# Designed miniproteins, single chains, continued (5): the designs that were tried, part 34

Each design is a single chain, and the fold is of that chain. pLDDT is the mean over its residues in the fold that is shown.

## One batch from the design tools (miniprotein)

Design m17153
Fold by ESMFold2-Fast:
Structure m17153 (fold): chain A 60 residues (1-60)
Amino acid sequence: SIEEVIEKIRNGSVEERRKLADELLEKAQQSKDFKERIEYGTLAALVLAQIHLDELEKKK
């Protein structure tokens, strides 16, 4: 569910978030429904963006 994804983003490590993004991308690739593909793909993109933002903050 979306709630489970949000929980892993909030409380997960960078490594856990990367695994989550990979799992979401795999689900998007396996989905035959266009709406489901967009939803999983969008969630994966958000997770990857959060990882990038965290890395930028660490460089400050």
Scores: mean pLDDT 75

Design m17154
Fold by ESMFold2-Fast:
Structure m17154 (fold): chain A 89 residues (1-89)
Amino acid sequence: MEKVTIGFRVKTKKKQPTEEDVKAVREAVLKVPGVISATASANPERGEISVGVTTDLPAEEAAKAIREALLKHPNVEKVEQVSINGSPA
């Protein structure tokens, strides 16, 4: 099955997400079944964390599961899907 990469933008309840917040978000995504790899990076100026996820699941199912996992994190306010395979979502 072809691997899919999905991009997310995570708005945190904190105005400036820390390295610990980035690690927690990445770990939450990695716990989702079918996730192969995940990257996360902070944009403290915007109160956002950019997340990239690679999965072998169908894109729609993977995106839903990942979004739900991210929204369960106590410091997450909003999750927006921004890309699938590098294209706008």
Scores: mean pLDDT 79

Design m17155
Fold by ESMFold2-Fast:
Structure m17155 (fold): chain A 74 residues (1-74)
Amino acid sequence: SEELRRALEEMRRAMEEARKVAEESTEKAKNIVDQLIAGSERLMAKGTLEDARRGLEAARLGLETAKSLKKLAE
């Protein structure tokens, strides 16, 4: 549905932003963010709106983790 489509789009945006932030961080930070993104992708694959919302929350947490790790690397 439209609501599911929007949730999946926001999840993809958050995952892509997390990857970009992690690219400017240490290798360890990149590995942590990659694992969080993989978790979001698995939830996205389940195809329900509820799982998509959980995936979006996980992706947002991944982005915040990437930002925090980048600050620690500075």
Scores: mean pLDDT 71

Design m17156
Fold by ESMFold2-Fast:
Structure m17156 (fold): chain A 93 residues (1-93)
Amino acid sequence: AAEDRSALSEAIEQALDEAIQAVKNGDYTKAARIARYAAELARSSGDPEFQEVADLLEKAAEAMENGDYDKAIELLQKARDRVRELRERYRAA
């Protein structure tokens, strides 16, 4: 349902904000854990658009685990922008 997708988008966006804050604090281990959690939420939707978000979040977590923090930040920002686009679309529908 559109309400369920809106709630999911909000939950993922909140997790992304927490992950980005953890990165700003230098806590990359926490940021990677939150990114993987947000990816699992996105995967649970079964929606192809949320699968794209899950892929970005999994890649961001892997980049953080590999010490590629610049790539991780870029991927987290792309995931956040994508979730915001989805949220606006579901809100407008």
Scores: mean pLDDT 82

Design m17157
Fold by ESMFold2-Fast:
Parts: structure tokens; sequence; C-alpha cells
Structure m17157 (fold): chain A 79 residues (1-79)
């Protein structure tokens, strides 16, 4: 439903906001990797909770991994 889709988007935005907050506090690449893995796990859990089909969930998580890798490269350039 549209309501469930909007609720999922709101929860995902919350996870993204938490990611940036933790990223701002990260001091080492190892801390960054821990934040990245927790974010991926939280997104996977949300997609499962909202009954997103496996194929779509896998595609969304693969896209998120690429985006997080890009953000990691940008974070490293600023250190």
Amino acid sequence: SAAAREALKAELRRVVSKFYEELDKAKTEEELEAIRERTLAEVDALLRRYDVPEAEREALLANLRRELESLKEEWLKKQ
C-alpha cells in the first residue's frame, strides 16, 4: 500500500540520518566499516519487516553497498 511505502521511506530516512550522525563521529576506517555494516543490517531488517520481495531487497541492498562505498571514498579524502 502507499501508506506502507511511505512508512518504509520514513524509517529508511531515519536510518540514513543516524548513519550520517555516526559518520560525523567516526575516527578510524574500522569504525566507518562497523557503521557501514550496521547500516546495511538495519536496512535489510526494515526491508524484511515491510515484506519487500527477496529479489527487490537484494537489488536495493546492492545499490546501498555501492553508495556507501562511494561515501567511504569521499570520507577518506577528507581525512
Scores: mean pLDDT 84

Design m17158
Fold by ESMFold2-Fast:
Order: sequence, then structure tokens, then C-alpha cells
Structure m17158 (fold): chain A 56 residues (1-56)
Amino acid sequence: MSLIDLEDGFEIPAKEVEEYFKKYGKKSPKSGSEKIVESAEAGVKELEEAVRKVMK
């Protein structure tokens, strides 16, 4: 394929995507790599709760 038809798609996705997220106020979809970060955050939260239990 060439830029003739994809040119519109190349321009629209970037701009429309920005407007869509702004309109909806939603965050971008998560990726596989982000899932790993989420797992780490869950562990941090659990650790924080354990610390609170000790301090309490």
C-alpha cells in the first residue's frame, strides 16, 4: 500500500485519538509491559499495609 489512502489514516488517528481521550476523559489502554508495573504496585501496597500494621 502507499500513502495515498493511508495519509488520511496517518493524520486522523493521531488527532482523533487525542480528541477521543480528552472527550471521554479516559486513560489509554494498558499494555503487556504495564501489567508488570501493576503487579509491582500491588506488592508495594501489600507491603505498605504490613508496615502500617506494625506501626499500629
Scores: mean pLDDT 57

Design m17159
Fold by ESMFold2-Fast:
Structure m17159 (fold): chain A 86 residues (1-86)
Amino acid sequence: SSLDKAVETALEKVVEFLREKGKEELAERVRELAENEDLEGLTKLALEAEKAGDIETMIEIGTLASFIAMARALKKLEKERELKKL
């Protein structure tokens, strides 16, 4: 679906950003959490980045978590819309 591709694109951009900063282990953790839609895990990583003063990493991870949450909500709305046509 277009939403799945959009989430994959957003995830790959965040992973590339973290790798370019030399944060390979964090990039792998973000990928795993995002693939499992673990929004609490992603939020905890964003808070850890904030505590370290890495505001850019916090924004990137937080934005990804928000986008995944929105994509889930949009998928639910589309399923409800399709069911109402039957």
Scores: mean pLDDT 85

Design m17160
Fold by ESMFold2-Fast:
Structure m17160 (fold): chain A 104 residues (1-104)
Amino acid sequence: SMDVGVAIARQAAEEAARLYEKATGDKEKAERFLEAALRLIDAAAEAGGDYVGRVTQSLLEIAIGAKDKENFEELFTRGLERLARVAEEIGDLETAEELRRIAA
């Protein structure tokens, strides 16, 4: 169901942000990432199709990548670029730009 999908996506975003903060110590970037990810999840739900699933997959890949602490920052940056591409496909250019600013 869409409601269950959105709930899972939000949990994945919160976990990814928490793991990023734990790995890097960068609370500001983690908070900015979480805000952008939650905004993208809402936009993905409105857009329909497979977008909530695609966002959830990218967020889970970021969270799983946290097990490899040596490569976590690179995996996080790649995950942000994938999320930015989804935002562009949906037409949420403001969220796409914010995700790229976090990745930079």
Scores: mean pLDDT 82

Design m17161
Fold by ESMFold2-Fast:
Structure m17161 (fold): chain A 83 residues (1-83)
Amino acid sequence: SLTKFFYQMRLAIKKIAREEVDREKLEQWLAQVREELRKLGFSEEQIEVIIEGMKEALEYYKQGKIALGLDVLANAFKKAAAL
């Protein structure tokens, strides 16, 4: 379900923010997320909106701004759903 996927993404972003992962590992993970979103029936435009929101949320999580990161992620999914 979409709700389950959202919660799984929250946990993944928190983990990545705690781990000082290099760009290569981050891009590999984002590629896997794109494939999972395609399997859920999202369009390429919707996927890009979600990926952009995930990148922004990750930057907030790295700063310890968990509530702001969650809000950004939720807004990205809401914006994608409106497309």
Scores: mean pLDDT 79

Design m17162
Fold by ESMFold2-Fast:
Structure m17162 (fold): chain A 70 residues (1-70)
Amino acid sequence: DPSKNKKGIALVPGDRSKEGNELGDKLAKEGYTVGSTSSGQKELKGGSGAVATVSLIGKEEREIIYIDTS
């Protein structure tokens, strides 16, 4: 369904903090497909629950967003 993946995929580290969880929920409502992955933790510096940030890795049609909770 194109409407579900209009903006791309948002990947949250498997140990989702409260901030990361809330950001993931917002992105899901904006049309991103939200999943959890330990791969994001390897790409992003492992978080200790300080803040949630979004790193955008893009293609023009669908983008992959890694959510960092550090």
Scores: mean pLDDT 50

Design m17163
Fold by ESMFold2-Fast:
Structure m17163 (fold): chain A 109 residues (1-109)
Amino acid sequence: MKITATTADEQIKEALEALKKAGKTEEAEKLEKEIEELKKIDSEESRLKLGEIIMKLGVLTIPLGLEPVVLAGAAIYLQTVEKLPVDEVDDRIENDREGMIKKLEEYVK
């Protein structure tokens, strides 16, 4: 699956709303503020930091059952940290989803 800026924004909004509904309002507000600051910079470095935040949101939403957000975090991890091409990322998410999610959790800590 291709992860675009639009897809990332949708997943961020979904994750933040779920965290607020789960009673983690202060954590969600802190992450939302961090994302807003990074968007103001609009550099290659800030885009990498946004990817790191999406990975963190993926891990934080695992207990909330937001599979699309969790898988988006795993896909960003595989593309940016493991440096895998999109085709290999899609294959691993399809065939080793649980293993990739576990690696995301271990990376985020």
Scores: mean pLDDT 74

Design m17164
Fold by ESMFold2-Fast:
Structure m17164 (fold): chain A 64 residues (1-64)
Amino acid sequence: SELFEKLKKEYKLSDLVAEALVRAMEELGLNEVTEEVIEKAMEYLKSLHLSEELLERARKEMLK
């Protein structure tokens, strides 16, 4: 169902954000969430072909 697919994507968003941040930090050799880490994490999330709404939510989650 469409609702089930939306819920599945929403639950995965927090996990994807965490994974993207860890990946960006590892790639940049940084141990904290900086603007460079956030931009690198967003590049990874964009490569996953997420919707614009999910990308906006992910960026806001990283910025708190």
Scores: mean pLDDT 73

Design m17165
Fold by ESMFold2-Fast:
Structure m17165 (fold): chain A 77 residues (1-77)
Amino acid sequence: AAEIPALVAALSDADPAVRAAAAVRLGELGPQANTPETIAALARALSDADPRVRSAALVALLQIGGPLAEAALRALR
């Protein structure tokens, strides 16, 4: 989808509300958002300073799925 690069960029926004919304939207796109760039950005968001961003990134990775998302979630442990 054309929106995926913009959402990945939004995961680096200064506003945690923007980062959380971007993570939620990427999760809603599900397997369509399964790119190395998306998974890497969401994996970084798992360590975000804001707990809402961390929770949104976790849920998004679960919704997207696949081996890269599973690897990112295993690294969380």
Scores: mean pLDDT 82

Design m17166
Fold by ESMFold2-Fast:
Structure m17166 (fold): chain A 74 residues (1-74)
Amino acid sequence: SRAALRARFERDLAELRARLRALGTPEADIDEILAYYRALFETILATNSVEEAERIWREMFAAERAYLDALRAA
């Protein structure tokens, strides 16, 4: 359901916030990044089926996690 996908999205954003804090990112910058992802998620939901929106979000979030992990390792 859309509600279940939104709940997953909020958990993913909470994880992203924690990862960015661990990197020393300023809170104001974290808030801007999360606001960007909220706007992007709403666009994905508006233009796709729930199943396709879930797939797109999972792929995008996986890519972001990989990028942040690589950045931490560098």
Scores: mean pLDDT 85

Design m17167
Fold by ESMFold2-Fast:
Structure m17167 (fold): chain A 80 residues (1-80)
Amino acid sequence: SKEEILEVLNELISEEFFQNVRKTLSPEEYQEFVVYVAQIAAFLVYGKELTPEQIEQLRERAPEINSLEELAELLDELLG
């Protein structure tokens, strides 16, 4: 289910992991990290591939994303 996949992903990519990545990477590298995680989550949870326009929106809003939960909310907005 969507919930089971998100639970597994959250165990692997925790909020603490997001915070550590944000502190380690440059702003541009963090944007790409968020886009990569979003593409994986979109495919596994929604069965969808992101459009170039959705990827650009994710890059622009990446600074707002600090956890998989926040990323899932943004994906629901873009894909729902």
Scores: mean pLDDT 81

Design m17168
Fold by ESMFold2-Fast:
Structure m17168 (fold): chain A 99 residues (1-99)
Amino acid sequence: AEAEIDAQLEELEKKLREAGYPEEKIELTVEIARVQAEAARRIAENPDDAEHQERVARETLERVARILLEKGVISEEEARELAENPTVEQEERIIEALK
């Protein structure tokens, strides 16, 4: 489980480095990908539990928002809005910020 996540993150890091992304962007992207991979594993442990999936998704968004705030990608207000009202528009904005 952990070893599988580590292998996926190493491959992601290699692809981003080959694409010419700066090290700060690679570090941020890998950190967020790790959080998402851990969330996917937790969801997979209880695939038929919708309440568990919603809880993991909320916790994951809060953690991602915190990482983005700490790295200066989003403001404190944007982090709070993302945690309170996640939308497709906010998700697209996060994806754009990771480029």
Scores: mean pLDDT 71

Design m17169
Fold by ESMFold2-Fast:
Structure m17169 (fold): chain A 111 residues (1-111)
Amino acid sequence: SELDKDAETLKKIVSVSIDDPEVRKQIIDLLDKFKKTKNPEYAVEAAKLLLEKEYYFLAISAANLALSLDPNNEEAKEIKKKATEEILRLVDFAKLRILTPEQLEAYLAKE
């Protein structure tokens, strides 16, 4: 039941977060197939599509659904790794944007 709740929560987040209606429909259809069949491959396909469309947090969530059923799934682990690396890259860029000019100069001088 927790896995079904997690999949439903992800479907709800996808419904409000993804602007492209075709991508949104494809992800929701894959998550519905995952819930019905309990086949981790549907969650892997959803995670892969989310990663390709740069929805990194949602890609991690979908990969975690696959790993809940198949903890050794190498494709799901790789998707989670790549999405995490992209999030960390974005966090580094965000630090540069929120600094004052003086703080930004100090940050760059440490390079």
Scores: mean pLDDT 82

Design m17170
Fold by ESMFold2-Fast:
Structure m17170 (fold): chain A 86 residues (1-86)
Amino acid sequence: LKEKIDEIEKELKEKLLELGFSEEEAEKLVRVAQNSPTPEDAYRAVKRLALELGASEEVAEKAGELVGEAIRKIMELSREYNEKLL
């Protein structure tokens, strides 16, 4: 489980760097998403932060989508892990 989550986070950071964010900015975006209770909240929080960092609306939308998708995958993995313990 941990290794799969680490891989998702690594892939997410690389994609954020491709969108033009610095390593520090990408780390802030991931951290804000991790503190969000739902994928939708993660999407909104990341989009707002990306705009504050000077990203275009289009880049901010893509960043929000990527982060929301990553959080959804992490939640699905956690659910599957718990189901296998039943």
Scores: mean pLDDT 78

Design m17171
Fold by ESMFold2-Fast:
Order: structure tokens, then C-alpha cells, then sequence
Structure m17171 (fold): chain A 102 residues (1-102)
């Protein structure tokens, strides 16, 4: 439970970093956007490790993988629409995790 709650917190922070990276990318602030995307990947990977062997690990892994894919797309392709879609899906998965924690 506490490990799952911490993993959710890390993934929410990772989502915020990807959303800020998208904003910076649109402004042409590419180095700053890249840094935030890399930080989001690190947070998502840490969330996967913390949630390891918890009952909701598969959902945490799904949300984390969507965030990692979104951050990598931003770094490699700049496909902002695909990034926003993946982040939206990650938010839905985290919403399900939060409902199951109640």
C-alpha cells in the first residue's frame, strides 16, 4: 500500500515533468525540455522498482511505460500529439490505481 502510494506520487511528478517539457518544446527551449523528459524517465523507472512485488505492480508498470514512451517520443521525434495521448492514457491508468487504493 505505502509503496504503491509512493509509486503513484512519483508517476504523477513524472507526468507533470513531461507536460512541462511539452510546453518548453513548443517554446523552442529544447535543452530544458530534454532535461525534464530525462527526469520523467528516471522517476517512472524508480516508481516501477518501488512498486515491484506489490498487488498493483502491473498497473503501475503500464502507467510508467506510457510515461517513458511519451518522454522518449519527445526526445527522439518531437511528436507532441502522440506524447499528449500517451500521457492522457497514463493519467487514466493512475486514476484506476487510486480507485483501487480506496
Amino acid sequence: SMETEEAVRLLEEAIEKVEEAVRLYKEGRLDEARRLAEEAIELAERAKEIAKNTPLSSLINRAADLIIEAARLLLEEGDLLEVEIKIGLAKIVLGVVKLLLK
Scores: mean pLDDT 89

Design m17172
Fold by ESMFold2-Fast:
Structure m17172 (fold): chain A 94 residues (1-94)
Amino acid sequence: SSELEKLKKSIEELLEKVKKDPEKYAETAALALGYIAQYLRDELNLPEEEYQKIKALIDEVLRLIREKAPPEEILKKIEETAKAILEALDKLSK
């Protein structure tokens, strides 16, 4: 799907931005990944178990941001979240 390829590219671009400036882009990336996960659930029938796993990762990213964790730790958790979404996209790409 061209739509799935656009989502994949958008996630990759978000990761590139957050790697360059985590303090500036981390919260925006977490929120964007959250919206993508909701879209996959609501429009593409992402299984509830996969959605809850991704949601838990996003909640953890937002917790780390609130607690002012080191940028390296925040980035690592964003990368884990993005990887989970990319793996979900690959499963939905038939």
Scores: mean pLDDT 85

Design m17173
Fold by ESMFold2-Fast:
Formats: C-alpha cells, sequence, structure tokens
Structure m17173 (fold): chain A 83 residues (1-83)
C-alpha cells in the first residue's frame, strides 16, 4: 500500500518536470505546491485521528514516514525549479 503512494508522487514530479522542460515553469510549480499541501494536510489529519483515538501503531508510524518523505520530495523539486 505504501509503494503506490510513492509511485503516485513520483508520477506527479515527472509531470511537473515535463512541464518545466516545455517552458511552463509556473504550471509545474503550481502542481508541485498543490500536491505538497495535499500531503501536508493528510499528515495533519492522520496525526489528529491518532491523538483522538489514542491508536499510535507501527503501521501509522510507517505511513507518516512515507508521507513526510513525499512532502520532502515535492519541497526539493520546488527548490530545484525556483533556482
Amino acid sequence: ALKPLLDEAEEKIEEARRLAEAGDKEKALKILREEREKYEELIKLIKEEIEKENQWSEEAEKILAVLEEIVKMFEEEIERLEK
């Protein structure tokens, strides 16, 4: 289940890279920023549900770690394009 999340994120990064290569840097940055914000919101919601249910688990830790890695991937690509 975690592999498909990483694959989806990588696909969005590749889409943004293609747009930037084609000269549409603004559209590329918009996609990357919107995707980053979506994953940041998902992390927040998961953390809130864990706290509410008091159900911290190894599975939840692994999911959060992957989502945080995805956010970093988008942040790194945004920084790369802004240079």
Scores: mean pLDDT 81

Design m17174
Fold by ESMFold2-Fast:
Structure m17174 (fold): chain A 74 residues (1-74)
Amino acid sequence: DWPELSPEERARMEEAKRRLMEERGKELQEAVENDDHGGLGRLLREMFEELRERYGFSPAQARQVVLEILGEIL
């Protein structure tokens, strides 16, 4: 299980997930539908870096948000 998160940390992760789904959800769905593994990999890397740089998440937190987004798209 994930380490305990403060309410503020969880709220930031949920907000970041929501915004990335709004900004990139269509591109992610199109990459999955077209079996564009290269495009999907690039989008995942870009989202991971944005989560770390823009939102200040740890690598573990950024990875979790990316995995949760993938779970909703797949």
Scores: mean pLDDT 79

Design m17175
Fold by ESMFold2-Fast:
Structure m17175 (fold): chain A 85 residues (1-85)
Amino acid sequence: TEELLREASRAIAAGDTERAKELVDQLVKKAQEAYEKGNYLEAVSLYSRAADIYLKLGDEEKAQKYADMAVEASRKLQKKIEELK
């Protein structure tokens, strides 16, 4: 996951939009898997990073979509913490 983030940043810096899109798609898949497993903290981190990458690529619609997914994961995380009382 850290490797995917480093490679995505490198691709963006190099102007390799196609490579950056491939890498952010992999980050989104990992975020979705984390969310489905109840690993909401990881899902928040990965969705937030995916949103930032899409924003840097000029894809405002996908940036907003994954920013919203990060907010949803954050709400799930808070609810899970409250259930641990």
Scores: mean pLDDT 82

Design m17176
Fold by ESMFold2-Fast:
Structure m17176 (fold): chain A 94 residues (1-94)
Amino acid sequence: MKEIEEEIKELEKKNPEIREMAEALINNDEEAIEKHREKLLKMPKEEQLEVLAGLQLIGIKLALKTYKTPEVKEQVEEAYKKLKELLKNKEIST
């Protein structure tokens, strides 16, 4: 959990839109979500992937906190590992 928090903080530092979109999602604010979605689609592909990765990490954190079933926890942990690999691969490519 602490590792996920640190990853989220680093991604938010690079892309402030992550925090704003996450807040809209947590509050179930459909209008804010659509507004940020439009901004995301106009961003360069690399920035889009960083924002989506940040949102997925926040979703993973919320899922782990909300769902305590072993199967959901295992799937969420696998998704987290795959996201870390994708972010790492991009860093090697640049």
Scores: mean pLDDT 70

Design m17177
Fold by ESMFold2-Fast:
Structure m17177 (fold): chain A 118 residues (1-118)
Amino acid sequence: SLLERVYKAMELLKKFEEKFGDKLSPRAKLDIKSLTRHPLILATALRDYEGLRKLVERPDVTVEEAIIGLIMAAAAGNKELVELFVDRLIELKPNDEQRKFAIEILKEFGYEELAKKL
């Protein structure tokens, strides 16, 4: 259900901040804080498919922003956006910890085959 995906995304965003907090940009930390403030805020953000597409297509997108976008796309249930964020992450060349976390996100949302691409 949408609610189950929203709560899973909130937990993954909190886990991402806990694991990578010291290495995250101030902007990425603020984005996570804003998105995890309330389930309804996250649920509303998940409907912004155009915003997620613009994010993945940005020339200056960071690995951290792409991982946040991957969580959002997967929670939104939009397979096309999930595939775009996976391809973008491959291009950005994440480190081993970032790659493992992206694989965990994909597996948590049932994208086992896409996880093999990372």
Scores: mean pLDDT 86

Design m17178
Fold by ESMFold2-Fast:
Structure m17178 (fold): chain A 100 residues (1-100)
Amino acid sequence: MTAADRERQLAVLQAVAEAHRIMLEKYGEEIEDLTSLEDEVFRARELMEIVRERADPATLAAVFRRLAEEAAKLSEPEFQELAEEARRLAEEAERRLAEA
């Protein structure tokens, strides 16, 4: 792993931690204890929204790529839809980075 790879991994972790902090401030600690499929999809969607609004394009692309890969492993249609949306947003961010 290069120093640049490590820096990107830390940026991804920081963006996810910041999104989690914002969700806790907005919805309270109860959001972490929700276990229904609807609640899990809601948390993932809120994380996507916060990262989309606040992260730089490179960090956003990396976060959404990971989210898409993890969501795609889940069998529920709601997570498959989320995976496709996250993949599309990651590809769009990656295209913007390639044009810069």
Scores: mean pLDDT 74

Design m17179
Fold by ESMFold2-Fast:
Structure m17179 (fold): chain A 79 residues (1-79)
Amino acid sequence: EKEKLKKEAEELEKEAKELAEKLNQQGGSREAHDAVAAAIGYITGAQHALDVGNLEAAKISLEQARKYLEEAKKLLEEE
């Protein structure tokens, strides 16, 4: 389980970086940039929680990261 959560954190980190690059290239809103930054913060928190063996905290942080990435993608699609 811990290794699975570490892989999820790595995948979300890659997705967040790719989305941040897209926002920089396409001129995304401040809200979209803030959402990606929040997601990155939660991913870092999840990685720390996994390192100290707190799987519950890691799961919660990854759930928050996913929400912020979804919000950023939605903001990118708004006219």
Scores: mean pLDDT 80

Design m17180
Fold by ESMFold2-Fast:
Structure m17180 (fold): chain A 86 residues (1-86)
Amino acid sequence: EKEKLVEELREELLRVAELLSQLYGLDLERLRAAAERIVEYFAENGSVEELKKRLEDAKQQREWLEKALKYGEEEVTKEGDRLFEE
């Protein structure tokens, strides 16, 4: 159901916001606000297909950021840069 995808997207994006704040000292409040805005947009305008794609992207981003915290930024940056900065 669309509701489940929206909730999963919220959870993943809020986790990404937390990880970005921890790794790079970015403003957690601003990142959380941005995450909620993205979730609201997809809840109102997104199809199930678009939500699945966005959720997959968010999960991939979260995995790389969690790996950065576990192994150190320097090791992950070399492998993950293509996922965050193209």
Scores: mean pLDDT 76

Design m17181
Fold by ESMFold2-Fast:
Structure m17181 (fold): chain A 64 residues (1-64)
Amino acid sequence: GELERELAERAAGLLKKKLEAEYPDAEIEVKQVGETTFEITVKLGDEEKVIRIDGKKILEELLK
């Protein structure tokens, strides 16, 4: 439903903010690719890395 989508979007925003704090020189992009799956693109100068993560698991870590 709408609430689940809003929570997923907020989770993606929190994850992006946390990553930007840990990697201040990096450009961080977070994209939802499934109901609970997120894809993170990290750009550091000429280096680009794409990481796929389970958003449900990451939400649990972020809320600790």
Scores: mean pLDDT 72

Design m17182
Fold by ESMFold2-Fast:
Structure m17182 (fold): chain A 55 residues (1-55)
Amino acid sequence: MKVVEEYKINSEEALELIKAVYNAIKKSRSDEIESVEFELDEEKKTLTVTTTLKE
């Protein structure tokens, strides 16, 4: 199963924080999470996060 979430990014710090949080979640739930992928749209200032679960 894949979960797709989109975030409005207005600063470099927000981008780094979101990546750090998702990487921490992946590490703490490694039995449930297969992968986390990040896609940044700089023009729209939007970060798309795709989480793949081990269901």
Scores: mean pLDDT 80

Design m17183
Fold by ESMFold2-Fast:
Structure m17183 (fold): chain A 80 residues (1-80)
Amino acid sequence: AQKEAIEYLEKLANDPSLSEDGKEALKTLAYTLSNTKASPEGLKLAGESLIEYAETSEKLDEKSKEALKKAGEFLKELGE
C-alpha cells in the first residue's frame, strides 16, 4: 500500500501538464510517506488532505485539481 501510494504520487508529479503547485504538493506528500510509517489510517488521512487541497487551493488549474482529487481517492482506497 505505502509503496503503491508513493509510486503513484511520484509518477503523477512528473506529468508536465500539471501546475507547479500541484506537482510540488504531490512530491511533498510522496517524500513524507517515504519517511514515515504509513498506517492505513495515515494513507486515508493523506488522501483526504489532497482532496481538500485540490478543492480549496486558488493556485490550481482544473486539470491539476482533478489529478490531485484522483490521487487522494486512490490513497483513501489503499487506506481501507
Scores: mean pLDDT 80

Design m17184
Fold by ESMFold2-Fast:
Structure m17184 (fold): chain A 69 residues (1-69)
Amino acid sequence: GPARREAMRRHAEEVRRNPVPDSSPIGEVGAKLREIGDGLDRGIARARELKAAGAGEAEVREAIREGAS
């Protein structure tokens, strides 16, 4: 509710006051995690295409694995 939104707004203000620099180690870790997430999302999308085309379970799993690597 409104109280939760206020708490989130306060937290956002604290983060804004103490921003993490883009060039920081935390920023680099965030970028790498985003890359991994994007790869996995692409693998899942490919797996869905293969499944829709009637591909076997092994082939669908391989597409997900390729995205995760």
Scores: mean pLDDT 69

Design m17185
Fold by ESMFold2-Fast:
Structure m17185 (fold): chain A 75 residues (1-75)
Amino acid sequence: VDAALLPLQQAYEEGYQEGLKTPTDESIEELRKKLEEYEAKLQQLLNQPDLNPDEVLGTAYQVGLYKGKLEKKEA
């Protein structure tokens, strides 16, 4: 559904901003691994015929979160 794209972007952006604010003791390698895992999960969920919106939005938030943490740590 077209309306689902805005919540997906919003969930990602919220996660990303939280990741930038949240200090982490996780290594760059650990953060990359988590980011790759959540990106893969998001792609799998989006390719399912009967997608679960709550799982999609939660996964998008996690992708944003780990991307924000990784970007902050690499800076």
Scores: mean pLDDT 78

Design m17186
Fold by ESMFold2-Fast:
Structure m17186 (fold): chain A 72 residues (1-72)
Amino acid sequence: MQEYRLEETGAPVFVGPDGRVHISTAALAAVAKRLGYSDEEIKAWVERLEAGDDAPARELLARPDVRLSPVP
């Protein structure tokens, strides 16, 4: 599992060897809000992440406008 930091917020993100993403709901919400997503969209994404569905987080972090710095 690789640790990353979100450059905009400093929040930790962990990526498994299968591409699964572990990020806090607060960090996901903060990044999505900065990228212009609505409060309703952010709420739905947070609820999905809390249910174990990391697909919104994976899509968000795969964007070229989202910057991740690897941690050794």
Scores: mean pLDDT 79

